# Designs tried in a protein design run: designed miniproteins, single chains, continued (3). Part 79

Each design is a single chain, and the fold is of that chain. pLDDT is the mean over its residues in the fold that is shown.

## One batch from the design tools (miniprotein)

Design m10721
Fold by ESMFold2-Fast:
Structure m10721 (fold): chain A 60 residues (1-60)
Amino acid sequence: EELERYEKEFLEQGLSPDLARQAAEAFVKVLRDHPELLDDPELRESVKKAIINYYKDKQA
């Protein structure tokens, strides 16, 4: 459910379908491994931005 939401968000950020899915899976895994990110929206957004930038760089 959250995976599909993030996949759509990453597609809107310009990632290909394959990379958007991989980025969404990576982000969901980070949230699972680091539950403290659920209590810190600023840090969570920073992590999400880093993942998006990483996969955008791989796409180039």
Scores: mean pLDDT 80

Design m10722
Fold by ESMFold2-Fast:
Structure m10722 (fold): chain A 75 residues (1-75)
Amino acid sequence: SLVELVSDDGEALRKRARELIASSTGVEYDRVLSEAAVALAPFVDEETIRILLSSLSASPDPESRRAAREALDRI
């Protein structure tokens, strides 16, 4: 659960974000990031959202970009 990823140090969150980004490429990448951005919005720091946005800049999927922007707006 993402609730368990919210800890005192952001390293656990950043590590999970990087793993998610690294394990997903191409079409599946768009899908995973879209869900991650929405789910992570209330539970992540600004740095994690920036990591997601940087990755989404390589994605052609507008849904993924929109989800990341929504997450950034909530942070």
Scores: mean pLDDT 56

Design m10723
Fold by ESMFold2-Fast:
Structure m10723 (fold): chain A 95 residues (1-95)
Amino acid sequence: HMTFSSKEELRRYLRASSLYFKNLYPEAKEPIDRLIDAVVNDDVEGVRKAVEELSKYIPKEELARFLRYVADLAESVGNTAVAEELRKIAEELEK
């Protein structure tokens, strides 16, 4: 995992790494930015709401892979509550 020195560094990295998904699913741009904000703030409820919006635009299997990637990044900065919720949602999407 990459090491981040601040919340803003993590936010910038998540925005950059999500550009591929924003290009594939333009309607998901705003929900992706809300997800990033919730992840950076370790906001479990915000993560849950953002994923509910994202599921309208992104196929479940692709969304699950993206959420696992984001969970690994959240865990790397100590945002373990959000990482656990992201992994739980990803598992539910793959059932």
Scores: mean pLDDT 81

Design m10724
Fold by ESMFold2-Fast:
Structure m10724 (fold): chain A 76 residues (1-76)
Amino acid sequence: SLAEELRAQGDEYTRLGDEYAKKGDYKQAIEKYNEAKDYYVRGLEASRDDPELSAELQAKIAEVNKKIKELEEKIK
């Protein structure tokens, strides 16, 4: 489905964000996490008829938001 394709894109950008964060490249990590969030939000909009996928996407959005906040606090 479109929602599953959008989730997969969000997962890929989350993975890229994690890689940049591990390297200490926090600005690039935040950029990738924001891209992941956009894909997950679009996936959530496309998953209104799939409660299980909707719940998964809401959880992934929350996780990405937490990662962004933690990295923003490290950028001084």
Scores: mean pLDDT 89

Design m10725
Fold by ESMFold2-Fast:
Structure m10725 (fold): chain A 97 residues (1-97)
Amino acid sequence: MWKGVVTLRVAGDRAVVEAAAGAAGAAAAREARAIPGARLPKVEVDYERGLVTVEVVAPTEEAARRAAEAARRAGEAAARAAGGEVLGSSIEVSPAE
């Protein structure tokens, strides 16, 4: 198994952070449902810092990276659409035991 972790740092009000988290989680879940053996993503939100973390677990590095990248794109787009700003984003993909 492979684990992809997406971290988004967003500036804006609570609604901006909620929009980013919801979109990122939904995109990751959509990808995970299309990948046999993938787990449903986990989403964590730190509203005080404007941090959204999405964790995806999939059978291959390519599948984990695809789901992570979909989450990043959706979260960034939703943050901007809600009138917020994307201060940074990262994706880390690693083997998961």
Scores: mean pLDDT 86

Design m10726
Fold by ESMFold2-Fast:
Structure m10726 (fold): chain A 94 residues (1-94)
Amino acid sequence: MDPEVERKYQIVRTRVAMIEGSLEGEVEPEILEEIKNLSTEEILKLIDEVEEKVLKELEEELKKTKDEEERERLKKIKEEFLEEAERLKAIIEK
């Protein structure tokens, strides 16, 4: 995954964990500071940006991939990612 996309996704996941009271492990102080300065609307926008970029990368990989097993795996990843993105949005909007 693109490091910029990974960072945005980490911010979103950390915010969700804070809302659910399930924050585990070491979170970088810089990520916590960034989250404190972000509004609900800005977090939702980050989810949309991550979704758009991940979907684009998966579609590009699908175009390059001739192996049927790898194609099915990429399709599965796409479906699971879309389901997770909707779950995260629902939690953030509470």
Scores: mean pLDDT 76

Design m10727
Fold by ESMFold2-Fast:
Structure m10727 (fold): chain A 79 residues (1-79)
Amino acid sequence: SSQQLQQLGQQARKYAMKAEEAAKKGDTKSAKKYAEEAKRIAEQAPDNVEALVYAAKAYEAVGDTKKAQELLQKAIELS
């Protein structure tokens, strides 16, 4: 359980980093795709605070501040 939760958090982090890098390069299509992957991971593990935080960071990178705030609020409620 703990091992699986840690792996999901790390996968969400990798996608958040990819979303940020793609956004910096102006690759909005790839950035959005990576943000969607981070969200998918958070949805599979809704009690995983790390996954929610990284999904929020990915959405911030693509400019979806409302979605990022929703994910951060869920992370706060679990903390």
Scores: mean pLDDT 84

Design m10728
Fold by ESMFold2-Fast:
Structure m10728 (fold): chain A 74 residues (1-74)
Amino acid sequence: MQATFTTSDGKTVTVDVSGIPAVLVEFADGTRVLSAVESPRTVERFGELPDPSDLKARAEALRTLMEKVAEAEK
């Protein structure tokens, strides 16, 4: 499974999230991500994503976040 994130500026980043239980979640900056989070409370626990101007760091942080969420929800 792949998750695609699009910023308001039209920039797109694709991250492979295969094997991670997923629910679609939207962050305050408009980024949409597949996450193991079934509730807003879990999303709040993991905080905000890094600076959207650094797309590589953001993609890596999103993958790490999804792995942490999947571990927390098991």
Scores: mean pLDDT 50

Design m10729
Fold by ESMFold2-Fast:
Structure m10729 (fold): chain A 62 residues (1-62)
Amino acid sequence: SEEKERKEKEAKKLRILGEAYEGLGLMALEVGRLSGSEEMKKLGEELIEKGRELKEEAEKLE
């Protein structure tokens, strides 16, 4: 089914994007901790949460 193929591709894309957001978020958290930047820590937490949301969205498409 073309619809199934589209959903599988979208799920794959969302997982990759979610992993990228989590990675960036972890780096931002680390930079925030090392520099004492509360703004960077908050950004890191927001990016990690966004990554988790994208992965959840990917699971719903499967």
Scores: mean pLDDT 87

Design m10730
Fold by ESMFold2-Fast:
Structure m10730 (fold): chain A 65 residues (1-65)
Amino acid sequence: MSKREQILREANQGILRMHATVMAKAGVPESDIIASLEAYMKKLKMSQKDKDAIIKDAKDIVAKS
């Protein structure tokens, strides 16, 4: 919505995708990666649409690792 909100949204999404990638490369199970991301996203008060997108990206990252 605002320029600041858009920048923060994109930064948070990037950080969450990086976190999923690092955990997947370390051999952490998908279920534990998803649980960790959901806990973090809850603290960030992200929209459900953004949460669903990050979870989908995390599953794709695990599948490609």
Scores: mean pLDDT 79

Design m10731
Fold by ESMFold2-Fast:
Structure m10731 (fold): chain A 68 residues (1-68)
Amino acid sequence: PQLTVTLTFPDETVARVAAAELKRYAESLGATDIEVRVEGNTATITLTAPSQEVADEIKAYAERVAAQ
């Protein structure tokens, strides 16, 4: 399934670091077609997950990253 995650951070530097971390994690789980866009303090990641289980795991990870 396709997944789009949009996360807002306190500043652009944090957004870029978080986006890079999320991309690495998604790649490690087998996600493909990963597109990362950072606009100011907002990071948007679009990807294709190999399964719903992987999509759910990536969402959970993104939520944890945004909470930090």
Scores: mean pLDDT 78

Design m10732
Fold by ESMFold2-Fast:
Structure m10732 (fold): chain A 71 residues (1-71)
Amino acid sequence: MLSEEEKKAIVMELARLGQERAEGQSPEVRSQIDLVLKEVIDELKENPSMSKEELKKKFDERIREVFEQMS
């Protein structure tokens, strides 16, 4: 189980990764990346026992889907 500090750290890391992925992308792609980030953060709040690895896996999977749909 992640501590509150660890949860904050992973949320900040995911936000940074989302911003990096959004760099140079269209407003539509950036909007989808923001939505994915919100979904993952909301899931962490609902399921606080989720591991860091599970959260990163879900984020990566959803980001890949966004890029596949927009390419």
Scores: mean pLDDT 76

Design m10733
Fold by ESMFold2-Fast:
Structure m10733 (fold): chain A 99 residues (1-99)
Amino acid sequence: MADVLREAAERVRELAEKGKKAKTPEQISEVVNEINGVLFEAMDKVTPEQAERLLKVAREGAEKARELYEKNGIDGFQKGVAEMAEELARELERIAEEL
């Protein structure tokens, strides 16, 4: 189980790097969809309390990405998505250490 969460964190970090290189709304949307897929797979393998921690990171990241979009448009949204992915990877690693 811990190895699955570490693999999920690695996948999310790769998606964060892909997000930083995204230049169109379509490319950013693809990265977001892939991050959501990893998140839902991870949530099925952890306790409800740990799943809520992952959801909190995703929710706070989404709110920050929206604020950055309002200020800087697509470039701000791209930055917010990449930052959210890095924070999500860190939380996945923390949960893996608890298992």
Scores: mean pLDDT 82

Design m10734
Fold by ESMFold2-Fast:
Structure m10734 (fold): chain A 49 residues (1-49)
Amino acid sequence: MDRFRRLTSLAEGYIRSGLVSPGKPPQTDEGWIEESEKIIKEALEKLKK
């Protein structure tokens, strides 16, 4: 739960800042973890650019 909350909060932060647009919304908590990690990676790639 703690890790899930951290990852989703960080991903939401990047989405709200406009760095990454969310794709298809996941249907499970596990899906949210995976999607959040993907969003974070894409945000970091854009920041590095």
Scores: mean pLDDT 70

Design m10735
Fold by ESMFold2-Fast:
Structure m10735 (fold): chain A 65 residues (1-65)
Amino acid sequence: MSQEQQSAINKAATTALDLVDNGASIDDAVDTAGQILRDAGLSQDLVDRATQAIRTVVEDHKAQQ
């Protein structure tokens, strides 16, 4: 992946985790992450794969709370 794509994914993941920590649902957090990735210009395939990975990270984080 390009540096720009990796930065967008990191921003999306961090934003999703922050949203869940502030009481957002997993679905809302993942939807917001997907929007960040789309706005950054990632292809739909990359958005789908990244949002699936982010969902797993967010679910694991939520399960530890």
Scores: mean pLDDT 82

Design m10736
Fold by ESMFold2-Fast:
Structure m10736 (fold): chain A 55 residues (1-55)
Amino acid sequence: SHEEELERGLKGIELALEMSKHSGLADVRRLVEEHLSTLSPEVAEEARRIYEERL
């Protein structure tokens, strides 16, 4: 449940990041936010931390 939701969210973020090579940064940020908004708040926070660590 939680793990599956996190994997789904991370996959969405990975796809959004890959699109950053072919799209504007604003579009990428919007897609990341949309993916995070489909997750529960707890999972969204965890996914956001993982995303930030990749910077």
Scores: mean pLDDT 72

Design m10737
Fold by ESMFold2-Fast:
Structure m10737 (fold): chain A 63 residues (1-63)
Amino acid sequence: SPEEIREEMSKLSQEEAAERALKEKDPEVIAAILSALSSDTRARTLVKYPPELAEEVARLLAS
C-alpha cells in the first residue's frame, strides 16, 4: 500500500529512496516513494524519468 511504501522509504536516506524510485515502472509506486522525499530531491528525481511518466507521477503527487 502507499502508506507501507512511505514508511519503508522513510527509513532510507533521501538518495537511497530516490534510487529505489528510479527502478520502479508503476506511476503509483513511484509517487508513493517520492511523496516521502523532500521537495528538492523529488524534483531532481522526477526530471530523470521520461516526460510522460514524470507528468503522470506529478499528477498523482498533486492528488
Scores: mean pLDDT 78

Design m10738
Fold by ESMFold2-Fast:
Structure m10738 (fold): chain A 68 residues (1-68)
Amino acid sequence: NLEEAARRVGGRLVGTEYDKRFNKEAKVAEFPDGSYVLTRYVEGSEEEDLFALPHEDRLSRKALVLFP
């Protein structure tokens, strides 16, 4: 369960965003340090993994949330 996995590492699911690297919607988990992690689908398994956003993307996304 992805929500449980995020909570176990101190994060929470906060929404969805389109991830152009994988051409899919990804769930977004926010962490206490203010970083964001996108989920990705593992090809061939239908499972989702968490992976870290690049530093630049984290700052950009957080700025949009704080100044809508």
Scores: mean pLDDT 54

Design m10739
Fold by ESMFold2-Fast:
Structure m10739 (fold): chain A 89 residues (1-89)
Amino acid sequence: MAKKKIELAQTLSKAGLEITEVARKEGPEVREAVSRGTLQVAAAIEKSLEEGKKAADDFIARVRELGSPELADTARKGAEEVLKKAEEM
C-alpha cells in the first residue's frame, strides 16, 4: 500500500510541475488559478476518486476560460494521468 501512495504523490508532483511550467508564460491570474487548482485536485484525490474527478473537471474548465489551449491540454493530460494512478490504488 505505501508504494502505491508514493507513486501517486510522485505523479501529482510531476503533473503539477508540468502545468506550472506552461503557466509561467501566462499572466498572474492564470498562474494563481493553476496553483490553486493543482492543490485542490491533490486534496480532493486524498479524500476520494469521485472528489478528485470533480476537482479536476472544475480545474480544467477554469483553465479553459483563462488560459491558452496549450495550458488547457496540459491540465487535461495531467489530470487524466493522476486519476488513472489513483484508480490503480
Scores: mean pLDDT 78

Design m10740
Fold by ESMFold2-Fast:
Structure m10740 (fold): chain A 100 residues (1-100)
Amino acid sequence: MSVEILSPTTVKFSDGTVLTFSVSGDTVTITFSDGSTLTLEPNQIKKHGNYEFKLLKIDDNTLALIIYDKKTGTLLAFKIDKKTGSVEKIDVKEAVEAAL
């Protein structure tokens, strides 16, 4: 799965799906281009369409979001800055190791 970063809080997947991220404390809210919304807390796993989302707490300033695309079998990871809400694509192994 390829990902285009449209803004610090918005990413687009190769299938045309657009995700907008919002952070409040340790909670991440994902808004999809169809207007649907998904809210995640640390260690929760939630499904939406062909995607499965897991949120990890790295430290007091950083969360990691792991996205599994069930259609392609691809894993993506994003680092989320809790202060700014900005999202950065990272390696899945880095996200998992940082959350230990």
Scores: mean pLDDT 80

Design m10741
Fold by ESMFold2-Fast:
Order: C-alpha cells, then sequence, then structure tokens
Structure m10741 (fold): chain A 71 residues (1-71)
C-alpha cells in the first residue's frame, strides 16, 4: 500500500540518521583528540544542518502517512 511505502521510507531515513550521527560522533571525537576544536565544531554544524533536512523530510512523510490513515 502507499501507507506501507511511506512508513518504509520513514524507517529508512531514521536508520540513515542514526548511521550519520554515529559516523559524525567518531569524526568529532578524533578531531577533538587532535586539538582541532574549530574543525570539530564545523563538522558538528554541517551534521546538524543535514539532520535538520532529514527531520523536515521525515515530518512531511509523517503528515502524509497520517492523511493516508485518516482517509
Amino acid sequence: SEAERVQQEITRLQTLKGFLSLATDVEVALLERQGRLDEAARVRAAHDARIAEIDARIAALQQQLAALQAA
């Protein structure tokens, strides 16, 4: 169903979010250990921007799913 496809895309994006956050945490930890604090801050800022885009897409898909389930 369309609702099933939308739910699968939400799950895929949530999984991607988790993976990206883990990868960023590792990169930031390595940069901080090297004393590269400004670079670590830039990596966090870039990650936050990317997560905000993914969250906006998840929110739109959740609204679409709710509309499909209400119909």
Scores: mean pLDDT 90

Design m10742
Fold by ESMFold2-Fast:
Structure m10742 (fold): chain A 65 residues (1-65)
Amino acid sequence: GEQVERLERLFRSEGARTVGEVARIIAEMTGISVGTATRFLRSRGARTVREAAEAGLRLMDELFG
């Protein structure tokens, strides 16, 4: 949806080109470790910045929902 597109655009504007770089940005925003964020995104099968944005929204929901 629109939220995924906005989040993908945000990650790309911060220079993210890989799932690992998206995980670093999520870790900075949320205070969790980059390792924890990376494992979560990869466990959801994320291979692109867009897929990482989709997984990242689920992670945000688990942490703050």
Scores: mean pLDDT 83

Design m10743
Fold by ESMFold2-Fast:
Structure m10743 (fold): chain A 88 residues (1-88)
Amino acid sequence: MVKQFMATVSLGEALAGYRHTPSWSPSDQDQINQLTDDIYNIDPLTYDVAVKMADVLTSRSTKTYTPKQVLDMLEYAKKLAKQYVNEE
């Protein structure tokens, strides 16, 4: 439960940060797309909740992140998703 919540928050913030970040290299965009696809394949329900959270965060906050920060948050979300899915 805690790990799933943390994964959802990390993914939601990363997706909102990605939407508000003004410039991305093609390589960074490819990595983000791969990580988000990986997370969706691990837990599509948590991904759907995180997308809804990102929509709310995007409307309420203009917080931006660097590509590295977004990638770090996505990798953390993927790590947590793999952990709690293995517990179920």
Scores: mean pLDDT 77

Design m10744
Fold by ESMFold2-Fast:
Structure m10744 (fold): chain A 80 residues (1-80)
Amino acid sequence: SESERAAQYTGAVLLGIGSELDVEDPRASLAERAEAAELGARAYREAADLSEDPEVAEKLREKAREMEETARRLREEVEA
């Protein structure tokens, strides 16, 4: 239903936001921050797919790309 889709969208957006905060946590390890960035990227991509507003969807995809780049960089630091 549209109500279920709206609830899934809201959950995905909130997960994305929470993941961005976890990436910035100075107490977290590099591996934990990388996992947070990977989770945030997936959350924002799901939110974009669930969005009925094309402009909002594109902004969410941009956030997902930023989180994917952050995850890649942090993973490189873990492997170094």
Scores: mean pLDDT 89

Design m10745
Fold by ESMFold2-Fast:
Structure m10745 (fold): chain A 114 residues (1-114)
Amino acid sequence: LTEEQRKALRDNAVKHFEEAVKLFEEAIDVARKNGASPEAIDLLRKAKELAEQAMEAVRSGDLPRAIELLQQAIRYAGEAARVMRKSGVDKAAELAEEAMRHFAQALNDVQAAL
């Protein structure tokens, strides 16, 4: 890959992280309004925080660290979606699942930029 191609992949990954963070903010709001447990909301918060850290790692050029953080964010997001569906907060689960699709795209971009 050229440096221009690597930069384009990193920029694309950052856009996917930004969309995922917005989706988690919406999911947290929906979860709160529907009386989700503090533990369930904490899973969404952890996924969001890890995504924000992964985005900063991409911006700083630490792609291996970004991949590690992103894999952790995916695990927390998946657990959050599962817990939200089990408790009937389907809209919050759908938002977390959409954020996970953005994470999958970001992961592919970051791995390709290595």
Scores: mean pLDDT 89

Design m10746
Fold by ESMFold2-Fast:
Structure m10746 (fold): chain A 73 residues (1-73)
Amino acid sequence: MASQEQIREAAEAAAVTPEGEVPGGAAARANLKYGSDSAGIAGAAALDLGHERGRGDYATAEEVAEAAFRAGA
């Protein structure tokens, strides 16, 4: 399983859109190979860290896991 540090790094990479990668692109790629078990949940947490802007309510764990998996892939 991926550690919190690794998942956070993946989410951070997926959330990085200033130079090149866009949010939509990250989600689309993650959809090709996102996690669906505990790995997906871990990826969702990491993505939540990267996309969490102090708003509180994130869309869904699945969407979070998608971008995290794409960044970590």
Scores: mean pLDDT 45

Design m10747
Fold by ESMFold2-Fast:
Structure m10747 (fold): chain A 67 residues (1-67)
Amino acid sequence: SAMDEEVLREVKEYLMKEFGLDEEKAEEIAREAVNFVRGFERGMGIELSLEQRIKLATTVAEVNALS
């Protein structure tokens, strides 16, 4: 969806700026984070706003980048 594309872009840019990851690696981690957020929404039966999705996806991506 358009929201998923925006979340992916924001998280990818964040990882490249804060962790110095290359674009390919940042995109892989960002994609996994977006998939996690989608699964979280389905499991909880809720719909997050774009801003909430970006915050959650960024947190997940940070944990993965540091692991």
Scores: mean pLDDT 86

Design m10748
Fold by ESMFold2-Fast:
Structure m10748 (fold): chain A 100 residues (1-100)
Amino acid sequence: SEVEELVKELERMLKNMIKTFEEKLKQSSGETREVLERVIEILERALENPGDVEVIRESAEELRRIYEENRDAPRDVLTLIRLTVHELEEQAERLEEALE
């Protein structure tokens, strides 16, 4: 089904996002490391329910909050979080349309 294909695509995207943040985490220390650990935790929760539009939208909102609260973090980390928020919002919209 179209929904099953979208869920599998989102699972792949979430796994890739987690790997990218984990690579950044290995190069990070202090407050930046704590921010990245929180981001990974949110993405791992999303990965447990990749077909749940509300969970994906809530994850995007939590990531946006982390972005706004940590504007002094490295630019590459902030850019990655911002892009991740955009991608999750886009995927949530696609899933919502496919479920109706």
Scores: mean pLDDT 87

Design m10749
Fold by ESMFold2-Fast:
Structure m10749 (fold): chain A 80 residues (1-80)
Amino acid sequence: DEYTQKGIEAYEKGDIKTAIKYAQKALEVDPNNQKAFDLLEKMAKESKDKALGESALASAKKAKTPEERFDALGIAATFA
């Protein structure tokens, strides 16, 4: 969708904060958006705090509610 595409474009430009915002927006619209999830995973792995970002992303995958998943993904994204 448009949010995921904007996130990818921001990431390619090195604007990680904007990429995170768009990926989060895509997941707010569709929590099962695999492309947005993959973008956040990629940013978490390349972040300065890779271990913390990866841990938060793993927590998001285990989340049972949309709210818990959004919170965990937001934490993962802050490490990018």
Scores: mean pLDDT 67

Design m10750
Fold by ESMFold2-Fast:
Structure m10750 (fold): chain A 61 residues (1-61)
Amino acid sequence: SSMDAEFARLRAELLALMEEAGYPEERKAAVLATLDAMAREDIRGALRFARWLIREVREHL
C-alpha cells in the first residue's frame, strides 16, 4: 500500500538521521524494532511516531 511505502521511506530517513546523530547500534535497533512492531498493529500510529522521532532527532543535530 501507499502507507507501507511511506513507512519504508520514513524508516530509512530515521535510520540515516540516527546514524548522523551518532546513536549506538543497540539504540538504533531498539527504535526500529519498536517502530516495526507499531506498524504491524497500527500503520497510522507508526507513521505519526516516525515523523515525531525524525523531528526529535533533527533537533539534536
Scores: mean pLDDT 89

Design m10751
Fold by ESMFold2-Fast:
Structure m10751 (fold): chain A 95 residues (1-95)
Amino acid sequence: DLSSLPKEEAIAKAVEILKDPSASLLEKLEAANFLLEQEDLPVEYLELILDFGEENKDLDAVKHLGVLAAKRILELDAPEELKKRAEEFLKENGV
């Protein structure tokens, strides 16, 4: 349970879950939701959530998290290639 950890440790654990190919869909969904609740989340972590959304776009809950990550990427000083990915994801998902 990420909420039982200190904030810094919880963020690190959530990032590791998103990077872990053996982690369950539910674990990744909970990790992405936790990260999106954080203020001042690094662009690299938003990219991980966008990757998760792109890989699982058939699932509305995961697609929604990808949309939230994409919108935040476009509001930040992110690399142009990542902004292009975010814009394409939003267009493909009717946003």
Scores: mean pLDDT 83

Design m10752
Fold by ESMFold2-Fast:
Structure m10752 (fold): chain A 77 residues (1-77)
Amino acid sequence: MLSEDQRKALEVLDLARKTIEEGRKAGLSPEEIERRVQEAIRKAVDELFPPDMHSGTGPAGGGAAGGAADERLRKKK
């Protein structure tokens, strides 16, 4: 049986596979597909395996300061 960590890893892999398939169907270049996959994986990993220990009581579903964390994924352009 799959642990939660394994399930999350499979979810990330599934997301990457879907991103590749959608990019190929849309006729994106391999470089565009790779960029999209890397961005999707980083976001999914951060969501599923957050390094933040700030859960406590009353877990945050969105995170503080809105979309600040998502800006980090803008390095590859």
Scores: mean pLDDT 66

Design m10753
Fold by ESMFold2-Fast:
Structure m10753 (fold): chain A 107 residues (1-107)
Amino acid sequence: SSKLEELRRELSETLRRASDVLVELSKTEKDPFVSGTLALTAGVFYWQSRKIESTEYSAKELSDIALTNSNILDNLASISDPKNSEVLKKLSKELKELSKKAAELDK
């Protein structure tokens, strides 16, 4: 459906944007372990964005991908500098909203 195609595009674009943000946050993070984890997570998000563009995912699969990545961002927020934590929580909220939209299409 056109709504499913729109959700695939929105999720791909959101993960790509989150990847770019994670790269920038990694440059400002004081803890080198957390900085490295942010950079590695950016690579994973970029790869997933590309995979969504090339894969015919169901609404359920898109919902699960969005929710899983939102949980990764919540975990990163818990160990990051306060300013970076706020940015990560905001991105997590966006992915949770996309997960809900995808779940509604599965019905």
Scores: mean pLDDT 90

Design m10754
Fold by ESMFold2-Fast:
Structure m10754 (fold): chain A 90 residues (1-90)
Amino acid sequence: SAEDEEERKLLDTDGDGKVDSLEELKKYLESLGVEIKNDEDLIGRLKVLQRNLGLEDDGVFDEALKEAINRAFEEYGSIRRYIAKVIAEE
């Protein structure tokens, strides 16, 4: 949908919809209503996202997490499905 395309544009200004940095991911999560107050809060959000994507919840923005996020954008246009639980747990 148009909203899913807009969400991808929030992550990547060149329009390919890929997550290039942790800062872009943070901005995207905040746009979905996830409150991130500091680095420790961000790490906590990453752990929940990792669990929802079927990854190890080490809180590290590594190649595996980046790959999983980009795959979700390719298949669904959004990672909202994996973030809804994070928002609900807040």
Scores: mean pLDDT 65

Design m10755
Fold by ESMFold2-Fast:
Structure m10755 (fold): chain A 55 residues (1-55)
Amino acid sequence: MSVEELEEKLAKAEAALEKVKDEHPVVRMAGERELQKLREALEKAKETGKDVEVP
């Protein structure tokens, strides 16, 4: 995914996590893991200037 696509996905994931963060600790942890994956992919994409696949 491009840097712009990763930034958009990260923003949407952050908004989604804000809605559910107070429901269950397990849901919060899962959301935080996805945010970390997206942030790492975004940093790698910015570093290399190339598209990065997110698992």
Scores: mean pLDDT 72

Design m10756
Fold by ESMFold2-Fast:
Structure m10756 (fold): chain A 65 residues (1-65)
Amino acid sequence: MREEALKRVGELLKEDGIELSEEEVEERLDIGVDNLKEAGVEGATPEKVVELLEESLKLVKELEK
């Protein structure tokens, strides 16, 4: 659900030291979905953006250790 995706993105960013307003998180999520659609990626959804963000952050943390 969109509300769950918005909350999850905000929580992940806050854990990484980035604090955004709810409006800023929503704008970022919408831009992410639109960018995937413009790039010709099929099945672009808010949930897909969250999944990719979680994977990206996990890889970054692994490299920092």
Scores: mean pLDDT 73

